# Designed miniproteins, single chains, continued (2), part 48

Each design is a single chain, and the fold is of that chain. pLDDT is the mean over its residues in the fold that is shown.

## One batch from the design tools (miniprotein)

Design m5748
Fold by ESMFold2-Fast:
Structure m5748 (fold): chain A 73 residues (1-73)
Amino acid sequence: SSLELDLVADPEGVAALLARVPGIDPETARELAADPELLARLLGGDSEHPAVRERFGERAEEISRALRRLLGA
């Protein structure tokens, strides 16, 4: 959708949105906004993906849950 394209094109706006999610700190939000592939994996619920696990380890599932709640709320 156009929203997905906007998320890729505007990392600053994405970081601001993600920082508002309970359980997502501003530093994590900035990292996700800088890496659209990582963000897409977490939004899709793929917390087991190697890149996600490498970046966040045990926190990957919590971050994925928080992000999915943002979209599903």
Scores: mean pLDDT 71

Design m5749
Fold by ESMFold2-Fast:
Structure m5749 (fold): chain A 72 residues (1-72)
Amino acid sequence: MEEIEKLAREAEPALAALAERQRADPDDPEIRKVAQEVLELVKQAHEAYLAGNYEEAKKKFEEVKRLLEEAV
């Protein structure tokens, strides 16, 4: 449980950086694509967490972190 919260917190700076990149160039299709993928994964992670599927939630948050590290 705490590990998932830690992963979510670790992703916050990268999410903020992605938001700043979108704000600087809102018409960038690559940044828009990454933002959409991240949004969907965060939604899936949250749904898994609420369902008590912590392993799935952890995997989704790890994928979010990976995408953000590659894009930002």
Scores: mean pLDDT 74

Design m5750
Fold by ESMFold2-Fast:
Structure m5750 (fold): chain A 66 residues (1-66)
Amino acid sequence: SMEVEEKVKEILKQVGITPSSDKELIEEARKVAKELIEKGASEEEIRKKVIELEIERGLELIKKAI
C-alpha cells in the first residue's frame, strides 16, 4: 500500500496536482489513481483518467459559479 501511495503521488505531480490544488480534486484523483494502480492499469492510462477528472472538476466549479 505504501508503494501504491508513492506511485499515486508521482502521477498526480506529473499532471500538475499539488498540495495547494482543490482538496476535493486531490482526494478524488488519489482514490481513482489508487484503484487503477491496483487493477494493473498503465501509467499512461492512469494519467489520462486523472486529467479527465481535472477537466470535469474544473467544469463543475464553473457551473457552480452561475
Scores: mean pLDDT 80

Design m5752
Fold by ESMFold2-Fast:
Structure m5752 (fold): chain A 86 residues (1-86)
Amino acid sequence: MKVVITFKNVSEAQKEAILKEAEKLRERGYDVEVKEEGDTVTVTIGNMSVEEEIGLVLRAIGLGLDGYEVKIEFEGDTTKITVTLP
């Protein structure tokens, strides 16, 4: 399944952390693309399992409970998660 995670209002340090995490996912065999647009970083994972995707959705819900603005959308085989950092 395909997962698209968009981080908005990222600081330089948060952007670096996201890029490092994306590299770790690539090292683990995931098909990962990263797009940087100013203070927005979009990470696309093309080969995530349903179980792994559920884990990401639960973590995103946790961020929403912690006061981050989180939006989750499902479109066919694609899960879209948008997180707006404070």
Scores: mean pLDDT 80

Design m5753
Fold by ESMFold2-Fast:
Structure m5753 (fold): chain A 64 residues (1-64)
Amino acid sequence: EEEKRRAAEEGRELIQKLLELLKKGAPLEELEEQLRKLLEWLGEKDEEKIEKMLEVWRKRYEEE
């Protein structure tokens, strides 16, 4: 159960970090790094899928 709590805390920290970067208008490169870490935490191991999700995010960021 401690492992589950640690995983949940880790996920929360990753999400908070991403939101902080978004609010501060961080460079796209930093946002992509944080998104990659979050996707890996969610169990996404396929690099091609990760890259496609980053591409979708990149387009949304530009359309902001």
Scores: mean pLDDT 71

Design m5754
Fold by ESMFold2-Fast:
Structure m5754 (fold): chain A 70 residues (1-70)
Amino acid sequence: GPEEEAERLRREGEEKIRKGEELIEEGRRLLKEADEKGGDKELINRGIGLILRGIGLIFEGELLLKKAEE
């Protein structure tokens, strides 16, 4: 029923947020490593890419959580 679907959306939303947070953490680690290496452009680009992907997953997860409350 609708409540069972809401529980599924909540679980999927929470999982996407968690994965997004993990990607942001990894991206931040790469940016720190790049800074320690004097501005390695490849590490900067990879770090930014992971952060942007992580933000996207968090946004998707938050949309799923909002849909679960409908």
Scores: mean pLDDT 88

Design m5755
Fold by ESMFold2-Fast:
Structure m5755 (fold): chain A 71 residues (1-71)
Amino acid sequence: SFDELLAELEAELRALGASDEEIAHAVDRVRSAYLAYSKVHSEEEALERARELGRFIVDVVRRIIQQQRQA
């Protein structure tokens, strides 16, 4: 479900060391995107696109943390 997707996103970002503010911002972004997708896509397609966005956000955060450790 979408609620499970958001819970997994929060858990992954927290595990990476993201702040509560960064996690809240990411969750709001994915929620807003899901609502927008749901207007033009089926529920299943909207959920898949939201999942892809969540994975992209996690990957970006992971890369930023890796770069900070190298600097």
Scores: mean pLDDT 81

Design m5756
Fold by ESMFold2-Fast:
Structure m5756 (fold): chain A 82 residues (1-82)
Amino acid sequence: AEELRRKVIEEIRKVYELAKENNDTEVQKLADELFRAVSETDLTPEQLEKILELVQKAREALENGDFETAKKYLEEALEIAR
């Protein structure tokens, strides 16, 4: 569980760094909010796995320059993190 949480946090950090490099303040804010939610909330392994998948999809979208799709995936991840 703790290792999975660490992987999620690492992927969120990568998304934040990519958004920062592209001056996308909206994706940066969403990544920061998600980082806090994951760090502060006692999430189940199933929730962490779903969040990880969504964050990875958001990172792929950012790498392709699709900031709107990345934002959507991060918003979905935040809903799971409650």
Scores: mean pLDDT 84

Design m5758
Fold by ESMFold2-Fast:
Structure m5758 (fold): chain A 67 residues (1-67)
Amino acid sequence: MAEELAKEALELAKKAVEAAKKGDMDTANKLMQKATELALKAAPGLSDEERKKLQEELIKRHEEVKK
C-alpha cells in the first residue's frame, strides 16, 4: 500500500537523522537515499494532502541530517 511505503520512508528518514547525530554520515546518507526512493514509489498512490505531508517530513529530516 502507498501509505505503508510512506510510513517506511519516514521511519528510514528518522533513522538517518539518528545516525547523523551520532556522526555516522555514511549511514545517514544511505538511509536518507532509501527514504527518498520509497517516498517517490509511494507518491503516485497518495492523495495531494498525504504527498505534501510526506514531502514536508522528508525535507525536515533532510535538514536535520544536513550540517
Scores: mean pLDDT 79

Design m5759
Fold by ESMFold2-Fast:
Structure m5759 (fold): chain A 89 residues (1-89)
Amino acid sequence: MFKDPGLREAFFELIEGTLYLMKGSIAEKIGDLEEARKYYEEAIEELEEAIRLLEETLPTAPEELRPLAQAELRAAREMLELLREKLEK
């Protein structure tokens, strides 16, 4: 499962970004907009790092892991775009 260091690191950054996104969403729902913004900014940093690691690792990733890495890359990009749109308003 965690035999590729780059894919493993990218996965942890993706999980961290998703966790911050969840925390931001909860803060936003309870009206704590300053805390929500802080968590969304942290989520962006983690998702950008996950995307960078996935893009660097994907060309050398084992063939059996490439579909998973591609799915993770798409998910990270979609979450990042959504967060950027939220912070521009």
Scores: mean pLDDT 82

Design m5760
Fold by ESMFold2-Fast:
Structure m5760 (fold): chain A 58 residues (1-58)
Amino acid sequence: MSPEELEEEARRAYELAEELKAKAEEAEKAGDTVRAATLYAAAQIARAAGEFLRELAE
């Protein structure tokens, strides 16, 4: 993998994290607390993956 590919994958992971966070907020507004909590956790995992991918970029 090139450093540019790792940076691109990191951006995609961050975009996924923001999308999941938005879905979590909608679930929370709908009163689906379990779904909201799960989506917030998934967003944190996606963000962590983005950080790891950036660390791998040289």
Scores: mean pLDDT 82

Design m5761
Fold by ESMFold2-Fast:
Structure m5761 (fold): chain A 61 residues (1-61)
Amino acid sequence: MVGARYRATRDYTGRAPGELSLREGEEVEVLEEVDPGWWRVKRLATGEVGLVPAGALEPLD
């Protein structure tokens, strides 16, 4: 859900300049669901924005 907070379930290394690298446990805010497999998110700690695989995220409780 756009505007909702999610947590990275695993490390993810971005492969292109538009992708965001995540560490397991990092919190993000979903800005845009570009497609079902790729979401544009903002890292809450830094404000960095990038694309990540939606499957690497879980909703915060």
Scores: mean pLDDT 81

Design m5762
Fold by ESMFold2-Fast:
Structure m5762 (fold): chain A 73 residues (1-73)
Amino acid sequence: MLVKEVEELAKELGLEVVEAEPPASQDELGNMLLDAVRNRKVYINPENEEDVKFALRVLRAIKLAREESEARR
């Protein structure tokens, strides 16, 4: 079900979910955030639960940042 949550959040944020290896790691958090902002993409390995959880955290952070930006307008 985590993969579905990632897909739903990505669709809500206008981001493309791309299945790719290697799996996300703590060191990749900054790179994934930058790539999601710049290229509108989030990379996940659906067979790795930790990678899916990490992608979900990244998407939630992006959503929170957008909500904060909208609140300041």
Scores: mean pLDDT 67

Design m5763
Fold by ESMFold2-Fast:
Structure m5763 (fold): chain A 60 residues (1-60)
Amino acid sequence: IEEVERYLVEKLGLSREDARRIAELLTVDQSLAGAELITRYGVPAEKAEEVARLAEELGL
């Protein structure tokens, strides 16, 4: 979880609060988390997919 939050803050420019919220969504619904990254935060689909893959590698 902490590595995903760090990636969201450092690479995608999200606030700590938004990064935490998205990291929690990734544990419950990866599709919803990815959709919110794209639609709410303007993250490219390829980068949203990288976040989902990182979450899977970390066992989220």
Scores: mean pLDDT 77

Design m5764
Fold by ESMFold2-Fast:
Structure m5764 (fold): chain A 80 residues (1-80)
Amino acid sequence: MEAAELALEAALRTSKVATGKGLHLAIAGALRAIGAQFSGDPRDALDGAELALEAARMAGDEEGIRLAEEGIRLAREELE
């Protein structure tokens, strides 16, 4: 699922630059996105992307923010 792949990419990218709480959120986002790839559930992808977005914002990772926002958009489209 493209939403899960974008959420994972955002989380993994942000994890390289994030520290403290931001790093914990990036790891949580990555684990949720991996779960979404196995479940196929867009709600898991949305959760992963939202965690990745918060982590990217805390880290000031502009590319991570863009990837996470695109993941959120695609996951919301799949929820119907």
Scores: mean pLDDT 86

Design m5765
Fold by ESMFold2-Fast:
Structure m5765 (fold): chain A 76 residues (1-76)
Amino acid sequence: MIDEAIEYLKKAIEAAKNGDLDKAVEYFTKASILATKAGVEEASKLASQAAMYARAGDVDKAIEYLKKAIEVLEKA
């Protein structure tokens, strides 16, 4: 589950960089659910904040929070 959450966050970063914010939000949501199931609530919160920034059109902040979520999951 942790590895799968990391894969979705990496896909979310790629989608956000390509301007596909709809796909980015979809991947953030999937990663957040998987992080919660894995017991890594901090990563779930960071992924949820990334989704919020993406919906607000703040792509740079969305990518920043996605990278933080990946770092937390890699240490879990």
Scores: mean pLDDT 81

Design m5766
Fold by ESMFold2-Fast:
Structure m5766 (fold): chain A 85 residues (1-85)
Amino acid sequence: TAKALAAEANEALAAGDDERTAELAGEYARLLALAAGASEEEAEEVGRLAAEATRAYLAGDEERARELDEEAMRIIREAAERKAA
């Protein structure tokens, strides 16, 4: 799965397909959230935040991208802490 997502992301980047690149980044983050113990709803939110962060980064808005990535990582961290408890 991760290898397939990486291959698709490379194709999207090479093609200049920013939207497809963002979708793939979001799906990857969603899978990471599920692996960390996030609920389906939390994982979907992480995926949305990661996709939006990727769009912001590609648009040159590094500050907005960082803010969105930090929020996604917060959700993943909280889920992992609940799973470990």
Scores: mean pLDDT 82

Design m5767
Fold by ESMFold2-Fast:
Structure m5767 (fold): chain A 60 residues (1-60)
Amino acid sequence: SNLEEAKEVLEELIKLAKEKGYEGFAEHLEENLKKLPELSDEMQEEVLKQAKEFLEELKK
């Protein structure tokens, strides 16, 4: 399910953002995580795509 994968990627991104001192970004991501199950399948897929992209950027 895209929902479960998006949750895992968002949680990893939140952890990394906090480690790097991006507290405001991490708070925004935590809010997105709370709303994720309420989103359409298409929006969940977009969140997953964006989260993966940010995760790769922050790992550099």
Scores: mean pLDDT 82

Design m5768
Fold by ESMFold2-Fast:
Structure m5768 (fold): chain A 77 residues (1-77)
Amino acid sequence: LLELEEEVIEALKRAREAALAKDLEALEKAIEEARRKFEEFVEEARRRGVLSDEEIERAREHFEQLLEKYRAMALEP
């Protein structure tokens, strides 16, 4: 589980770097990777019972807000 969490964090860092560089192709790939790893993390956390449904929803909201910020950052002229 901790390794899945680390992979999500690393994918988000890559997305942020791509957004700052305004590299839309790299950002799109990083966002897809981050979403995939986040879902893997959520399903494993739910299976192990280490996160409540409310904690999972809060994490999902935070995750989506970060992705939207990165997209907005990359699309600025």
Scores: mean pLDDT 80

Design m5769
Fold by ESMFold2-Fast:
Structure m5769 (fold): chain A 64 residues (1-64)
Amino acid sequence: EEELRRLQRKAQIEVDTVEALAQIELVTGKLGGASPEDLEALKKRNEGRIAETRARAQAELDAV
């Protein structure tokens, strides 16, 4: 397979993984009795992590 296709698959898996972890963290926070304020902060932090992961993956693809 081409290196670009391998990196595209890897990038998608990385993004999917951080999105799944973000959902688990939100559910765990709700079950743990986190306040609405804490949950909003967690959502924003996770959105940032997902965006950073997407940007890093795109930069890696652009470097190929």
Scores: mean pLDDT 80

Design m5770
Fold by ESMFold2-Fast:
Structure m5770 (fold): chain A 114 residues (1-114)
Amino acid sequence: EIKVNQSGGGTFAEGSTVTLTGTVTGKDAVVISVEWFRQAEGESKELILMNTNIAAPKVKDRVSGSKSGNTFTLTLTNLKKEDTAVYYFTAVVYDKVTNKLISVTGSGVKVTVV
């Protein structure tokens, strides 16, 4: 079964850096693309980073991504109070058993900026 695990949430000082990870696990999982979304309380989900290098305009100068194997990392620098949100990692994966593309989303991690 193809799964996503997330880590790296917590409480952070304004001006600091947060690093979040999403890891895709499963037999013969081929990761096609990944997306990082966030959702602040009372707000809709917003896409902030696609793959490792396509950042949303409002966070472009503060967000970066990296990849090692099936582990994807999002780094957000110079944290602002408006960065307080639940952060979700979604992977689009080719499932070789069913020969279909599937989307798998992690349970989310909460980032609180104080």
Scores: mean pLDDT 87

Design m5771
Fold by ESMFold2-Fast:
Structure m5771 (fold): chain A 71 residues (1-71)
Amino acid sequence: LRPNALAFAGFLENLGYTELAEKVRAAVDSGDLDALIEVVREAIQRLKEEGFNPLTLARLESLLADLEAAK
């Protein structure tokens, strides 16, 4: 899960969402699963609003579900 969350942070940074990418990395580094879940949820919502492709969104929703299951 942590490698997937860090890969997601890199993806956000490459899209120009530097603040969201840093929030994801900070949550991973802190070990705060609740904070990580909330930041990932925020990022998915932002990407949905901007019309990102359904396959990318499905992968992110899968990551969110895995994080929720780990709680």
Scores: mean pLDDT 77

Design m5772
Fold by ESMFold2-Fast:
Structure m5772 (fold): chain A 64 residues (1-64)
Amino acid sequence: ALSREELLERALLVVRELAAHLGLSPAATEALLARARALVDAAESEEEFWERLGALLDEVRAAA
């Protein structure tokens, strides 16, 4: 199992890569990073974290 710190690092990496791919502004990128950090803090399990992160990434892709 990944530690909370490792989950945070992976979430931030994935969000940064998606933001760069979609050409998001710095402000939009920082807002997504804040959402990812809050998600890591709020998730009760690693499985819940991945489900919620996946939903966030799908939402962002659909909005692009």
Scores: mean pLDDT 79

Design m5773
Fold by ESMFold2-Fast:
Structure m5773 (fold): chain A 94 residues (1-94)
Amino acid sequence: GKEITREDVEEFLKEAEKLLEKFKKSKNIDDAIKAAEYASLALLGALQLGDEESIERAKELLIEIRELLGVDREEAEKEIDKGIAETKEELAKR
């Protein structure tokens, strides 16, 4: 696939933020799913680049999406942190 860039991560973050704001108004689950997809792409890209600021932004977006879908914030953060740790280990093997 195409090598991910900092510009790609920023565009994914902007689209995720836009879709999350749309979901807050629409309450349409499709907007939440799309927001989560873009936030996940941003998180993976940020992890590949070692961009800590973008990792934290993507993490917060994913936590907020999960909280709005009825997941407890602490549980959402715990699950996302586990996913980040597992992804970091997989990236270190490459």
Scores: mean pLDDT 86

Design m5774
Fold by ESMFold2-Fast:
Structure m5774 (fold): chain A 65 residues (1-65)
Amino acid sequence: ASLEEMINAVKAYLDSLPPEQRAAAAREMAENLRKQAELSTDPEFQEVLRKLAEYFEKLAREAEA
C-alpha cells in the first residue's frame, strides 16, 4: 500500500476509537514511528517517519482538547 493509504487507514482506525482512547493510541503510534526512525539508516526515510510521528502527536493533542 502507498504511504498515503497507510496514513488514511491509521486515521480511520483512530476515528473509530472513543475520544478517551484516541489520544493514547495516537501517542503510541507516534512513539513507535520515532523508534523506527532511530533504527533506520536512511536519512530520507528517517525524516518521513519523524514527520508522521509529529502528525500523530498533533492528532493526540487535538483529541485531548
Scores: mean pLDDT 77

Design m5775
Fold by ESMFold2-Fast:
Structure m5775 (fold): chain A 73 residues (1-73)
Amino acid sequence: MTVSEEELEYEIAEALIRMALAVARIAIENGADVEEEIEEARKIIEKVISKIKDEEKRKELKEEAERRLEELA
């Protein structure tokens, strides 16, 4: 089995995005400002996605992240 550098970067990015979304959701559940938490999560996600070299993987992650951020609103 081959795990390319590209695949590893994608898996790490996906995990970090999921973590950022989970942190935002927990904060909102504990009374944090919804709009502020969504903005902070978006900033983290954008930084993570910007490190992905594969254009296709970047698009996939961005689309998934935007959908999940919308669910928090």
Scores: mean pLDDT 79

Design m5776
Fold by ESMFold2-Fast:
Structure m5776 (fold): chain A 95 residues (1-95)
Amino acid sequence: IEEYREKIENAKTKEELLEIYEELVEKLIELLRKKTKEALEKNDVNTAFRYLAEIVEVELELREVKRKVEKGELSMEELKELSREVLKRIEELEA
């Protein structure tokens, strides 16, 4: 986790930062899939469906961020903040 925090702060280009953001999103989706499986094994269907809904939302958000970066509508500072938000969600799920 500390390695990603350093990568975010030290990123020098939007392209480099977008790669970091995509890696963090992939890790978040993997954790959400793991949590979905754990909930289903405990027959907690409502919690499983909540995690599945979050996966869909995260995937849609990734597509929108990529589109905004391609159009030049997203600053480096905004992309760093979005990356920190994903990292925080990963930390909360792992805790």
Scores: mean pLDDT 85

Design m5777
Fold by ESMFold2-Fast:
Structure m5777 (fold): chain A 91 residues (1-91)
Amino acid sequence: MLSPETLALARDVPDEELRERALELIENSKYKDQIWSDKRPLGVQALAAVLLDNKIVEDVETAILIGESMGRVYPEREVLAAAIVLDESFK
């Protein structure tokens, strides 16, 4: 279940800003070359980056699988918001 903070961000923030913030998470990731794909939704890649960079998971394959599972259940905007909120929780 998504947090109230994640749902609020997905509702209230413009698409362009959500995508720009998610791209920053991917571009600043130590794992960007392993997670980047033109065939993968941006939210999945951003969530995988956050999971790896914050040491929530140790392997790229598990991070991608978690992201993909979220992308199958939730709209792209909510997956983007989830990645951003999770990252901010570690700052």
Scores: mean pLDDT 83

Design m5778
Fold by ESMFold2-Fast:
Structure m5778 (fold): chain A 76 residues (1-76)
Amino acid sequence: SLRERIRALMEEVKRLVAELRAETDPARQRALLDRIVEITREAAKLVLESGDKELEEEFLRLAQEVDAVIRALAAA
């Protein structure tokens, strides 16, 4: 279902964010960040199409987590 696809994409982003937080190699950090951005954009499109308020709220929390990790990398 669309809901299951969205949740699968969000879970993949969570896994990649955790991996990015542990990564110390700049080239691998960049590859992980590019993949996170790509999947997050796909999830955003599907969330908007779904009209599901619960998924939208879950997505916004995930987007805040992604923003936090990007800001942390920029500060390092």
Scores: mean pLDDT 86

Design m5779
Fold by ESMFold2-Fast:
Structure m5779 (fold): chain A 64 residues (1-64)
Amino acid sequence: MRLSRAAEIARELGLSPQQVQRAVGLIQEKGLENTTAEELAKAAGISRGTARRLLERLREAGLR
């Protein structure tokens, strides 16, 4: 998994640097396929809708 690309996509969606670190950290810890929108929203402090969109964008980018 390319964490640098995950961070770029998160920034494009308007996440702050701290939210990007939290989101990418959770995905690194659990893996993209095992990370839910609810867990990501809670960890990064973002809305569930934004978390779902982030996961969609990461999967479309070929990240696992």
Scores: mean pLDDT 78

Design m5780
Fold by ESMFold2-Fast:
Structure m5780 (fold): chain A 120 residues (1-120)
Amino acid sequence: AVVVTESGGGTVPEGGSVRLTAKISGASLSEYSVSWFRQKPGEPREAIAGIDGTTGGVVVAGTMAGRAHPSMDKAANTAYLDLSNLRKEDTATYYAAVHGGRKDPKGPTHWGQGVPLTVV
């Protein structure tokens, strides 16, 4: 089974930065990709960033341009999302999703538990 364990949320001041971490077991980041999502209170879940394990390709949503930087350490099998210049509207629960990317776009998605981030 694929397990995604997230950490790095909490309370951060407006204008601050934070690193979110997703540790993966049961899937190799040499073959799997990681997409980051957030769920704001009362709003639908939205995709904000992604990184493809096979190609190294990165995508960032326009709302997060210049403020979100996804990366991965394939040797540690760990994905990161660096968030900077945080705004009060960035208050949300953040989720890492592990999937087959371009190699298996119809395969299952494995979700982390989510980490709450509050910007004050």
Scores: mean pLDDT 86

Design m5781
Fold by ESMFold2-Fast:
Structure m5781 (fold): chain A 93 residues (1-93)
Amino acid sequence: MKVSSETIARIIGLALRALGALLAGDGEAAAEAIRRLTELLVEEALRKGRPDLAERIRELGERGVEAARAGDEEAAREAILEMLRLADELDSL
């Protein structure tokens, strides 16, 4: 794997925390988990020389945080899933 197993575990853990918080109706906990996931993925994108992916991840993270706080669980979930798709793209580099 081109991303460390440790980093992959952190990504999965944060995504599960965000999704779990959304299911529990805890928008602030979901927003915090999305923010941490965004920071981690931005760092990985920049480390791999992909500032274009880092920018897309920041935009998705901002939308996910705002959606979670607004109680838009569908939009927040979509942002999390798209960030995970980009994480898989980063691992493929």
Scores: mean pLDDT 83

Design m5782
Fold by ESMFold2-Fast:
Structure m5782 (fold): chain A 89 residues (1-89)
Amino acid sequence: AVEKMRELADKAIEEKNYDEVKKIATAMSYALTLAGRPEEAARLQIEVLKAIEEKNFDKVKEILDRMIELAERYATPEQLEKALKLAES
């Protein structure tokens, strides 16, 4: 699940597909909320949206990598699979 999420994030950033970036950020926020980290989820999602608005690609990647790292650390495999399905839909 995590490896596929990183692949989706990297592709979305490479293609400058900000709608896909927002979708991935939402999916990671969902995983973090299920893992009992809703405040971190909300903060990071807002930071990603701000970076997208500023067209700061390096910052978008940095924040998405952080969200994925936290989701890998705190979320269960089942929660990550649910998030991946959301990102792929």
Scores: mean pLDDT 82

Design m5783
Fold by ESMFold2-Fast:
Structure m5783 (fold): chain A 69 residues (1-69)
Amino acid sequence: MDKAALLGEAVRAAATAAGLSPEEVRRISTALVLRELGKSQEEIARFLGVSKATVSRYLRRGEALLAAA
């Protein structure tokens, strides 16, 4: 199974348990999956339509959720 797919699913499960909205879960999971696929924070920001700083927050939050799972 693809590591990126597993990472996305783990973040989705942990974020749902933490009471995050489906939209926040999707954005955080997408950012982590794209990073795992080798995309830069700038490329992820363009894909999600957000700033690079917002991508950095999504990645940090996703890593924290994975650590809690």
Scores: mean pLDDT 74

